# Designs tried in a protein design run: designed miniproteins, single chains, continued (3). Part 38

Each design is a single chain, and the fold is of that chain. pLDDT is the mean over its residues in the fold that is shown.

## One batch from the design tools (miniprotein)

Design m9294
Fold by ESMFold2-Fast:
Structure m9294 (fold): chain A 115 residues (1-115)
Amino acid sequence: SLDGLRQQLIQSLSESIALLDRLADGLSSSNDPSRQKIADTLREMSEEFRRLRRLLEQGQASDEDLRRLSALSRSTSHLLLKSMPLLPESLRPLAQQLIQTLDQTSALADEILRL
């Protein structure tokens, strides 16, 4: 059902937000400017995901909001894949988990858009 998919999307998005925040915090502890730039980008994505989650929770998400969510999830996943060699080895498993959750978020948003 649409409500079932919406609830799954909200859960996946909440998990993505938590992982984004944890990864950004880990990278912010670095003296490396490249890692801090990645952290800033992840925080910006986390804020946008919180806005989209609020719209979903209120039943007010438009098709455009869902397309934006899918696109942002995919672009963030691609950024993390490309940035993987720049990440501390201790944070790579967290980044891989985030990629999986972002891919799930994108797939769920796309499934709702097909209804």
Scores: mean pLDDT 89

Design m9295
Fold by ESMFold2-Fast:
Structure m9295 (fold): chain A 92 residues (1-92)
Amino acid sequence: STLEEQALTVIQEAQQELQAAKSSGDLVAQYHAYLALANAYAVLGQLEEANKARQEALKIKSQLPSPITKFSPLAIEADVLLGVKDIQEALS
């Protein structure tokens, strides 16, 4: 699959995780979902959407009383996709 197809899949999954996290009040899951959205939107060049998601992630992070020790596979995948995009642009 293309990098764009993978980014679109991450957006769909992150939106689902975000809705579930909002319903359960899981701030850590909301933070990771917003990070995944921000990075996936950045891969697609949707910088306004990426910036909006980053701002939402930072607002939630400021509400967390403890260091974030949990990880999200979805957020990690989004970080990897953004890294691949950066390498492809550097090689072009």
Scores: mean pLDDT 78

Design m9296
Fold by ESMFold2-Fast:
Structure m9296 (fold): chain A 88 residues (1-88)
Amino acid sequence: IREVLEKALEYVKEGKFDEARKLVQPLFIEKPDEIEKLFAELTGEERVDFLLVMTAALSPEFAKTIYDLGGLEGLRKWVERAAELAGL
């Protein structure tokens, strides 16, 4: 599962959000508990990278809009702010 998320992160860094979604969406159906467990184990940059992948997979149009305006840095800053507001 971690390897799939790492590959999805590569797509996110390239602005290929639909490709990231295709990799990650099946995991929510087949392995939701493994996703939750992995997220609980992540800290710092790995946690932000996880949230970047989740944002791209669950809201690819929104992620693309932010990415087109502010690049990867803009999307990362948005994810960090959203995580702070959610108490993550």
Scores: mean pLDDT 76

Design m9297
Fold by ESMFold2-Fast:
Structure m9297 (fold): chain A 59 residues (1-59)
Amino acid sequence: AAPVAVRVVGPDGAVVLDTVAADFDEAARLLHALLEERGAALVDVEQTPTALSGVLVPA
C-alpha cells in the first residue's frame, strides 16, 4: 500500500493532526481514534490517492 498524508484542522483552523499513514486503513484508524477522543465529526473531507484531509466540527 502507498503512504497517505493525513491533515486535519480544528474548527479554529489550527492543525490538529499532520502525519503520514502507511496506507488508507491506518489513516482511517487514526481519524476514528481522533474523532472518538475529541467527540467530533469530520467535514470538508478531501481524498486523493496519496492524501486525506478534513475539518473537525463539534458532533
Scores: mean pLDDT 80

Design m9298
Fold by ESMFold2-Fast:
Structure m9298 (fold): chain A 63 residues (1-63)
Amino acid sequence: APTLAEVAVKILSILEKNPDKVYTPEELAKETGASVETVQRALDLLVKAGIIEKTEKGYKLKK
């Protein structure tokens, strides 16, 4: 299974490709091949780190 760190790196690569796009955890799970649960944990860590932001519709790159 991919590690939490590997999933976080994949999520960042996806967000950097389209920095203005908002992604749902389900979309990121499909693109990374990880479970929604693992993706949600990676997203929570990235929000805490200030790298991404949580919106009403999903997650996007913060800067």
Scores: mean pLDDT 82

Design m9299
Fold by ESMFold2-Fast:
Structure m9299 (fold): chain A 90 residues (1-90)
Amino acid sequence: SMESELVQAMHEFFRAVRARDVEGTRAAGERIIELLEKMGVPKEKIDEVRRYMDEVIAALEAGDREAAFEATRKVGKLVQEAILEYRKKK
């Protein structure tokens, strides 16, 4: 399902961030955005997710683990909200 694919993409994103894998984080992040767009998430929310993803990448490139984890938590919260809204529309 779209929901299970999004959950898998989020797990891949968290794994890449923990591994300090910038390219893996970018790839998983783009997969998350693709799935959110297919789920009909509003553009404003997708733009917010993209901003936090950019913060994750910048923090990883700077070696700022605390900032990377904080931005990752913000991405996770927005994705969780999108999943809950999607469930209500089933």
Scores: mean pLDDT 86

Design m9300
Fold by ESMFold2-Fast:
Structure m9300 (fold): chain A 98 residues (1-98)
Amino acid sequence: SIDSKVDFFRRELLKAQQEAIEKKLSIDDALAGIEDMVRRIMNLLNFSQQEKDQMEARIKELKAQAIGLYEQGASLQDILNWVIDQLVKAFRDILLSS
């Protein structure tokens, strides 16, 4: 089901977030880890090129916004929480659309 795929996606991204925090990664490395996980999951779930392009566009947009939040003094944890919530929303929207 869509809900099962969304739950799986969120769990995997939360694991990547926890690892980034525990390893005290830079914001660039933490975001790169999240991006790598998203791409890995898209490949695992056999996303079409159109679906991949939609997610990549959202990743690019969120990365720019995340850097802005970091420059304003937001914590790595708060930034990653926000990025993950936005990516989960985008992932669900893609699964609901043709």
Scores: mean pLDDT 90

Design m9301
Fold by ESMFold2-Fast:
Structure m9301 (fold): chain A 66 residues (1-66)
Amino acid sequence: DRVARAIELVRERMTEWLVSLGLPEARARELAAASDAELARATGQSVATVSAQRDRIAEEVVAELE
């Protein structure tokens, strides 16, 4: 299931990004599954910045999965 795998990989990479910003792993994992607005609020980033980061990760994941 390519779609399920892509969703999982995007969430994993978003979790890694959030941990790199100083969030605890459990909170980062929750936020990786949350809306861009919730991530923006939690990280102090703009919604546009969070959306762009998620889109870039998704593009990389899709390219890797063929």
Scores: mean pLDDT 81

Design m9302
Fold by ESMFold2-Fast:
Structure m9302 (fold): chain A 86 residues (1-86)
Amino acid sequence: DLSKKTLELLEKKLGAKEVKTETVSAYSEVAGETVTGTVTVMESEEGIKSILIELTHATGTPAEREVMQKLLEVADEWGKKLKAEE
């Protein structure tokens, strides 16, 4: 799991903790594969929250663009919630 490894490295390097994660996927008929992406909220030791977007498969297909668009929409909604809770 590429996304999980990236999050583990980021957590180890920055001392940040994963607060929540959501996975988005779409099947690409052109590529014959599933494109998967993740949105993760990370919180630093100082209490700073960050939103990370990662795409598990970089295929250059329409499905990749569709997944990225959905990840951006989730990140926007989560960003609004985090701001409202302050």
Scores: mean pLDDT 69

Design m9303
Fold by ESMFold2-Fast:
Structure m9303 (fold): chain A 91 residues (1-91)
Amino acid sequence: EAEELVEKLLELAKKYESNGAFSAAEVARKAAEILRETVEIARRKGREDAVRRAVELGRRLIEALENQDVEAIQRTMQELEELLAEVRAAE
């Protein structure tokens, strides 16, 4: 579920912050906020396609964070931000 991914990202942010990895913590926290908002808007608009894309991007981002893959993190964050912009736009 999308809610589980948001919670996982917030848990990762707390873990990173506790370990002094403040930059990684900020990325994880921002990702959780974008994912939550994207899913909320997409569900409200009946865009199941966008909910599925958001969930997939959330999973990819968690994997990239756990693997410390900076390029994958950057790319996936950009795709998530683009999806948020898409669902915010009037259809």
Scores: mean pLDDT 85

Design m9304
Fold by ESMFold2-Fast:
Structure m9304 (fold): chain A 62 residues (1-62)
Amino acid sequence: GNTEEAGKLAAEYLTANAKKRTGIEPEVTVEAQGRDVARATAKAGDQTFVYGFTLETAKEAL
């Protein structure tokens, strides 16, 4: 569904961003947050990055 695709794109964006900022491969969790909205959380060491994306927003972010 659209939420799963948005979550995948958000996770990819967060992984790249967290690695760039910390040098650590993050642990990424994706959760459905309503219709066509996903929240991704990336934890790299002591740093946590959180982003909520719709499918369209996730595509533009990457």
Scores: mean pLDDT 71

Design m9305
Fold by ESMFold2-Fast:
Structure m9305 (fold): chain A 76 residues (1-76)
Amino acid sequence: NADIDVGVFVLAFATLSTVPKTPLSQADEELLITHLRTLLAEVSFTPADKSEILDFVSTHKYATKELVSEVTKLLS
């Protein structure tokens, strides 16, 4: 279920982003990308789910441009 998968991604992102002024480390971003890639291989996301994930990542204060770019590519 895409709603559950989005929730799992959001929780993983939140867990790695515990310090308010600290951007995500490269290792944390790679873990998130690996997790999202695994979910995409096992679960089919709707266009609405993909848009929600991209909007969440692109508006998140601690996401790097590299993370946003990689998420965009994976959701294409």
Scores: mean pLDDT 63

Design m9306
Fold by ESMFold2-Fast:
Structure m9306 (fold): chain A 88 residues (1-88)
Amino acid sequence: MVEREAEELVRRAEEEVRRLLEEAEEEFRRKAEEALRKLKELSSSDPSVAAAEALRLVGEGVDEYLRARQEARELLERAREEARRLRE
């Protein structure tokens, strides 16, 4: 009984982690596309401004994705710790 509950807890956490990472990847993709659009729009008039804007958007996307990865890692770690306690 306890072992089944521990396995179910970890499985649900893994599903939540997958959802969080998929959402973060989607947001990163949107920011990357926006950065590319900005680069194309501004590069003919001021390539340095275009590059700075593109780097800012990509940087924001990376930071947000890394935060989501950290949240996912902590969620899975907590679920594994709770599952371990249940098995004791």
Scores: mean pLDDT 80

Design m9307
Fold by ESMFold2-Fast:
Structure m9307 (fold): chain A 85 residues (1-85)
Amino acid sequence: AAAAERQRRVERTFARVAYIQGLLTEEELEAIRERLGIDPREVDPAEALEVLDELAELARAGPDPEAAARALAELERMKELIEKA
């Protein structure tokens, strides 16, 4: 289903961001690998950036401008982390 596939792509993207932050333990890294079926280090940066852009479009389409602004700021921070790693 499209919703389940979007959720998996989002989870993979967030796992990559968490890995870039450098605070994942070996146990957390293995748990993510088992849950998602992919190592966070192997997540395609291009796919991760596409997911963040899709989430940004959803945030902009939302009815709450303050919530949208906060979400967009966080997504932009995540994009910078992926682009620089």
Scores: mean pLDDT 79

Design m9308
Fold by ESMFold2-Fast:
Structure m9308 (fold): chain A 82 residues (1-82)
Amino acid sequence: MEVTITLPNGKEVTLKLSESDTPEEVLEKLLKVIEEELEGELKEKAIEFLKENRDLLLARKDLSPEEFVKLAVDLIKYYLES
């Protein structure tokens, strides 16, 4: 499936997810998109946030791949606004 998200820089990107993707696989796909689409300090802070909160995010096995990506992006945005 394709999931469209709005990154912290306001850019919309589409991720190719599978319903069978694990939280770990979804997180790897999101990290790749952040690495490709964000630049400078914003990219560094977003990657740091995801790495520091990896265990908390991976515990959310109750979420679909789409819900997981949306939650992770929303948490990054909240962190960057703090």
Scores: mean pLDDT 82

Design m9309
Fold by ESMFold2-Fast:
Structure m9309 (fold): chain A 90 residues (1-90)
Amino acid sequence: SEYEKAVEIVRRALLEGLRSEELSEEELELLEKLAEEGLKPEDERELKIELLLAQYKKAGGKEEALERAREYLREELGLSEEEIEEILKK
């Protein structure tokens, strides 16, 4: 669907550093439509988790980055300690 394509563009932009000027006219149109409709809560949550994991891995798994990741997953996303450990193990 157009929604699924737009979510994938957002995911690539966040995880791969894709800039808006690198997007095609069709991809920009999909993003504009997504901006009007909004992300589904489950898709926003998944994207936030993936972005956090990518940032944590880029930081080389440093203790300070790990602690910030745990705080974000707990406080912003409402995850349990068991869910946080499972995510960070990946």
Scores: mean pLDDT 70

Design m9310
Fold by ESMFold2-Fast:
Structure m9310 (fold): chain A 95 residues (1-95)
Amino acid sequence: SMTREEMEKALEEVLKAHPETPEEEVKELEKLIEELDVRGLAKKILRIETGSEEVAELYAKGVEIAEANKDASEEEREKARKELAALAEKKKALL
């Protein structure tokens, strides 16, 4: 859903807020934009903003669960909703 221009804008805003971001990490973010990897970009931006790799991993796991269950049965979607709620609670505890 995010365009390349929107991704570049998001990166610029994050780097202005976090000028201490290592050059190697900036290069990784630029590569994700070139690949149009919106989810990968969002995960790394969240790590920079929160300073927590654990929060970024919980975000990535949540996205994976949601994607895996998009065409799932009602029972599987209910299980996914509970797992997503538990991940959201863990993220709040780390922030």
Scores: mean pLDDT 79

Design m9311
Fold by ESMFold2-Fast:
Structure m9311 (fold): chain A 66 residues (1-66)
Amino acid sequence: GSSLIAQAQQLDAQAQKLADESAALFSQAETLSGYQQRQAIQQAIGSSLRAIGLQFQADLLYRQAE
């Protein structure tokens, strides 16, 4: 129903925030080197994976609403 769609939209918004954070970390990593660059890249990847997980949950809620 509409409440499931609302929940899915909220998860989409959270996923977008994490995707934006990931992009910012990748951008910052370009100004770094060595261990610091590696650490920033690893954090960026972590945020991206979390965003994908939230998007997957949103997709499941959209399918249940159908």
Scores: mean pLDDT 85

Design m9312
Fold by ESMFold2-Fast:
Structure m9312 (fold): chain A 70 residues (1-70)
Amino acid sequence: MEKESKEAEEKGRESIEKNRELVEAASEAARLLGEGIAKAFESSPEEGRRIMGEAAEEANRVEREALEKL
């Protein structure tokens, strides 16, 4: 019977859609961290530490904003 599986699929799709927004935010945070790491390796050790710290803070902010909008 397709009715019962369709209702379960619709509830699953809603959960996936909400999770997709969180996954997109996590992907953006990962990209920001990756860019920060790459830039840090191109910089001096002193500047690299600062750049990595700023990238981590920005990534955490993106994740927190996504969670707050839930």
Scores: mean pLDDT 73

Design m9313
Fold by ESMFold2-Fast:
Structure m9313 (fold): chain A 76 residues (1-76)
Amino acid sequence: MEELEKSQKELEELVEELRALAAVYESRGDLRRHAERLRELAREFERARGKSPEEVEKLKRRVEETMREIQEELAS
C-alpha cells in the first residue's frame, strides 16, 4: 500500500513536469510536435492513478524513452 502511494505521488510529479515541458515546447516552434507527445503521456499518467506498481513502472519507462528520443533529436 505504501509502495503504491509512493508511485502515485511520483506519477503526479511527473505529470506536472510533463505539462510544464509541453507548454515550453509548444511555444518553441520546432518542438511543437513533442508538446503533443508530452501531453499524451501526461494523460496516460493521470489514467494510471490507482494502477499497480508494475503499470506505473511501465509508464515511467515510456517517459524515459520519449525524453531520450527528444534529446537525441535536439542533439542532432
Scores: mean pLDDT 72

Design m9314
Fold by ESMFold2-Fast:
Structure m9314 (fold): chain A 81 residues (1-81)
Amino acid sequence: GSLEEKAKQLVAKADEIEAEAVRALKEGDLDKAKKLAEELKKIGKELIDLGEKLGDLKAILTGIAIQLRGIGIEFDAELLE
């Protein structure tokens, strides 16, 4: 259904944003890394909410992992400032 399609799209978007955020960290673009980390945290939360509605434990756990990755990138960016 549309919610399952949205969950799949959120995972794909998270993978793309994470790659950009990690690259921003390596290039010293800390403002960009922080902004992308915030987007990852939001996507992770959306995926958790969708997973709960779908009863999809894999989607919930994936959303949690995406949130934790966003938090980690934000923390790394703050340490590099």
Scores: mean pLDDT 86

Design m9315
Fold by ESMFold2-Fast:
Structure m9315 (fold): chain A 95 residues (1-95)
Amino acid sequence: DKVKEVADKLVELARQPFSEEKLKEVEKLIKEYGEETVIKALERIAEEEPVDVYERALEMVLIAAKKIGAEEVARYAREKLIEIGVERLREAVLK
């Protein structure tokens, strides 16, 4: 399952500090597996992993996607990051 392979690799990278080498690995995953597979991998991470891991995976994918012009993945990652931020703000205000 290609989706599982990409999800597992993104989780591994998300648990490590940000670096140019890690971003290049994410760029490679997008190029090799395609935008649709990466989006499905992020959806799987959203279901199976803690929010902090998911958020870091989204951040890495957004940066990598912007560098290589992967517009669909970049849009997905940006929208999900905004949703996470909005939910945190709602919880802080509506206590």
Scores: mean pLDDT 84

Design m9316
Fold by ESMFold2-Fast:
Structure m9316 (fold): chain A 80 residues (1-80)
Amino acid sequence: MTVSLAEFRELTAPLGLSDEERERLFRAIDRDGDGVISRAELVALLEQLGMHDLAARIDDDSDLAAVIREFVTRYYRVGA
């Protein structure tokens, strides 16, 4: 399973981020620059950001959309 930039924008729309902020975040996750977020890229990013609990919950059957929503929420709500 992979998540495209268009899907990522849809998933992050409720968070009030600008299109520019969503694109920057997407590109930070898309390490290979192929235009999609893979499970491996998402796991690697979560581990680097210290979100080990989210990374540990990702398997072959995981809903990457749900994980991405939680990740973006945590990333922009640090300190609340």
Scores: mean pLDDT 72

Design m9317
Fold by ESMFold2-Fast:
Structure m9317 (fold): chain A 91 residues (1-91)
Amino acid sequence: SIEERRKELLEEESEIRKKITEEVKKRLEEIEKKAEELEKKGVVKRSEYMAREIGRLLLEVVERETQLVMGKETATPEDISAYIAERGKKV
């Protein structure tokens, strides 16, 4: 049913968001470590490096989330089946 399909889509979205969250945590740890190294070497302040790289990471997350959750290049067979089911209810 359409209701079952909506539940499946919400579950898929939740799984995608979890993966993105895990990748973001890993990237933040890498940024923090590199910021500390660069500050210790006197290249840049930790806060300035983190602000720039976190800003870049946020843009990457938005772009990736749009690609994975929204903006699918090709409709899946499930998307087509859901569309057909909705059209059938109007007859």
Scores: mean pLDDT 66

Design m9318
Fold by ESMFold2-Fast:
Structure m9318 (fold): chain A 85 residues (1-85)
Amino acid sequence: GELEELKKEFEKLLKKVRELLRETDLPFEEALKVIGLVLDAIGYYIEAELLEKKGDIEGAIEAYKKAIKALKEAIELLEKAKAAQ
C-alpha cells in the first residue's frame, strides 16, 4: 500500500544520507544544516507513525511525504558538497 511504499522510500533515502555523510567532508555550518534537515525528517516520520496509529491515514501520508522531502533536501546539499570536492 501507499504507506508501505512511503516508509520504504524513507528508509532508502535515510541510507543514502548515511552513505553521503561517509563520503563528504562538510564545513561546520553546512553540517549543521544537514543535521537540522535529518532531525526534521525524523520528527515528521514520528508524527506520521502517530497519525497512522490514530487511523488518520491522509495525515500520515502527508507527514511521511514531508519526512521524505526533508531527506531529499539533505541529499541535495550533500551531493553539491561532494561535487565541489
Scores: mean pLDDT 88

Design m9319
Fold by ESMFold2-Fast:
Structure m9319 (fold): chain A 86 residues (1-86)
Amino acid sequence: SMERLFEEYDRAVIELTRRVVDWLVAESKDPELAEKLRQLVDEAIEKGDVETLELITWTALVGRAAGLSPDEIAEEVVKLLEERLK
């Protein structure tokens, strides 16, 4: 069914986003930034905002390709989350 496909997709996006966030947090040299990132990601997951979670993954991929540090990527992700979770 289409509903099952959407559920599987949403779970895959959440899992991938968690892996990306775990990496950003593990590599972070800024504990306050890391904690804020975790809190905002958890809020997006609780709201079921899959579109925002997709954008987090794309932001991290693009930032990594552009040579940004994990903390620079985390700052961009936090900014995105603060704007979209209003």
Scores: mean pLDDT 86

Design m9320
Fold by ESMFold2-Fast:
Structure m9320 (fold): chain A 95 residues (1-95)
Amino acid sequence: SKDIEEILKLIEEMLREGKINYPKTPEDVDAFKEAVENKDGEKIEELFKKMTTEPLDDETIQRFIEYWREYLEKLTPEEKKWLVKQLKKALDNIK
């Protein structure tokens, strides 16, 4: 959807600026999925803060964006609405 593309563009921009980074371990990815399933916005913010803020290369950014696009498209409408809101909040709280 257009809203998903808008959030993915924001995530890509923040990754390029080094404001957020890609999860570096399988455990971080699993923890993120669990936080989404449990609607735990506090845990999502915690996981983002745990990541390093160093800029990533374009190929890594595009793989992350593809992963997020596929994941977001599989969510229910309620989960999408909740997650987009939580991601915007988490990104606003990160430099």
Scores: mean pLDDT 66

Design m9321
Fold by ESMFold2-Fast:
Structure m9321 (fold): chain A 82 residues (1-82)
Amino acid sequence: SPLDQRMLQNYNNNSSNFSNMMVQGVNRSPQDGQAYQNGGTLTVRSLMSRIGDDIGRQRGQQTGSYFSNLYQQQVQQLQQQS
């Protein structure tokens, strides 16, 4: 949808920051960041699901928190504009 496309555009524009946060938050491997980077068609729900999975597995706790807060804020902002 148009809102999902706008969300993906914002993600892509900030992908370097997202990648850096994944690297900083990940205690083992940058591979934990690939799910956010290599997704083909991403939706808001898909992105939130990936964030939840990362948090649930206790990988990159700082990164998981950052992504959760970031995408929750973005979802809320998009819903307010809808």
Scores: mean pLDDT 49

Design m9322
Fold by ESMFold2-Fast:
Structure m9322 (fold): chain A 114 residues (1-114)
Amino acid sequence: EIEELLEGIKKALEEGNDREAVALFIRLYDKLKPYYRTNPELIRKVGKEIYELAKKYNAHPVILFLALMLMGAGPTFAAYLADLPLEVGERISVILNDESLTPEEKAEKILSLL
């Protein structure tokens, strides 16, 4: 469920567990895909909630980047706002859009860039 994944992300961020936060975020992103065209406000709200929590708990910039991407920011702008190197942001965007990868494989590849 979307709500369960979001609560899991909140707990991971509070605990400083960036690895778990990224893994759960990728699963949440896949669950939110059907809503992108039908309820973009829900997607933006979820992204904003994760962004604010990531800032509050000083999470890794990659989590801020992912939340900004979920809110509709392009990868270059999201990387700039998250204070993430542009090359890293571009690589993460490629991984997120790779339809051959499972959410778990995407999380592992993204974490390898940290």
Scores: mean pLDDT 82

Design m9323
Fold by ESMFold2-Fast:
Parts: C-alpha cells; sequence; structure tokens
Structure m9323 (fold): chain A 98 residues (1-98)
C-alpha cells in the first residue's frame, strides 16, 4: 500500500540520519543494551522512531520538521553528553511540538 511505502521511506531516512549524525548515541546505546553491532542498534532505534512518528500521526510536512529536529537533537547529544533517557525526552518533546 502507499502507507507501507511511505513508512519504509521514513524508516530509511531516519536510519541514514542516525548512521551519519548519531555515532555517539549509537555507542551509548550499545553500552547500555549489550548489543555489540552498531548497524543493529541503528536499525532498532530507527524502527522505534518511525513507530513514534506514525503513532503521532504526523503529516509529511511535520515529518520533514521532525527529521530536522532529529539532526539537531543528535548534534546536542554529541556536544552536551546527553544521556539515552534525556534523548528520549527530547524526541518526545519534538513530536509533541509538531
Amino acid sequence: SAKEKEEKELFERIKEIIEKEGKVLIENLMKESGVNDPEEVAEILALALTEGVKEAGLSKEKQEKFLEKLKDILKKVEKEKISVDEFAKLIQSAIQEL
């Protein structure tokens, strides 16, 4: 269906952002989860974020704004040593503001 295609495209875009911008977050998640594969951690995180966006019912325009906010949050994680729990709160706030 068209919805399944859009969901897959969103997942792939989120995963690409996490892999490029989220290296510090991935390393922290690997340490906390015991998963010792950065690709697997990136996929799990991308799936979780994709589901969050779907449940919030964000329009395509709001999804684009979310992707920009995600990049900003990942830069903040790297710069300010943000914890995994603080990252989750920032993501929830970003979705709620859209």
Scores: mean pLDDT 85

Design m9324
Fold by ESMFold2-Fast:
Structure m9324 (fold): chain A 82 residues (1-82)
Amino acid sequence: MMSPKERVEELTNRMLEALEAGDLDEVDRLVLEFAQDPRVPSEAKAQLLGVYTRSRDAERERGREAGIEVFKRESRKLLESL
């Protein structure tokens, strides 16, 4: 059985790879998968929504690389909190 932390790490790593590839359709699919996954704690789902929102805001203000760096930094903090 995959731990909640391992599942969050798997999904956030896949989201980061999709962001780096510019595949926003895959990012949206993974965010939905994360939101619907019963292995992911409700608190982690709320935190990821915040991370994703801040990443998108950073991309709009400072470009794609800034969005990727915010997602990478904040998703690591999320994993450390689990």
Scores: mean pLDDT 82

Design m9325
Fold by ESMFold2-Fast:
Structure m9325 (fold): chain A 87 residues (1-87)
Amino acid sequence: MSPAQRARARALEMIAAGRLAPEEVRALVEELVDEGLREGWSREQMEAALKAVAHEFLRALADDPERAAAVARGIGELDRELQARLE
């Protein structure tokens, strides 16, 4: 499976389990970043994985705009932190 497919599958499992809190989404993203850095994922593969997670959670939270905004902000912060670590 590609990194994006793996990330999407894990996001869908969390959504199915009702795990939609911003803190739980942040933990998943942090685990994916750590796994990707350990496995040597490219920047493009990491970006694709983070976009896959963001897409599924934003879709699941379409009726909860405040929580959707919190999730999007958290993912954006982690993307900035990842950029700093790769440069």
Scores: mean pLDDT 78

Design m9326
Fold by ESMFold2-Fast:
Structure m9326 (fold): chain A 63 residues (1-63)
Amino acid sequence: SLSRIYVEGGDLASIRAIAEKYGGTVEQLSPTRFAVTVPTERTLAAVQALVAAGFKVTGVEGV
């Protein structure tokens, strides 16, 4: 199963690099909003990495 993490701030390249580290992908929803899709078992680690990089996580949902 997959989790979808909603992120605000940063740039596509930086967020994509984090997504790829956790076996995931990134989709740009707006100039400042992104969705990162990762395997569910990697969700906590991906969220922690995004927050540590200075990005705002606004939501997480299963897909």
Scores: mean pLDDT 85

Design m9327
Fold by ESMFold2-Fast:
Structure m9327 (fold): chain A 55 residues (1-55)
Amino acid sequence: GKAKLTLLSETKAELTALSDVKILNLTTGEIKELKAGESIIIDTNDWIPLGEVEI
């Protein structure tokens, strides 16, 4: 999948899915799937996109 990352602060970013993309929580092991066009605010220390990221 592809996502766009917009940094809001040192610990917060908006992740916008450009196609269906999965994100992984490094602390809990939770995986979330974002559909193309969805956006989520993430903690940058906890969540990593599983795919291509455009900044």
Scores: mean pLDDT 82

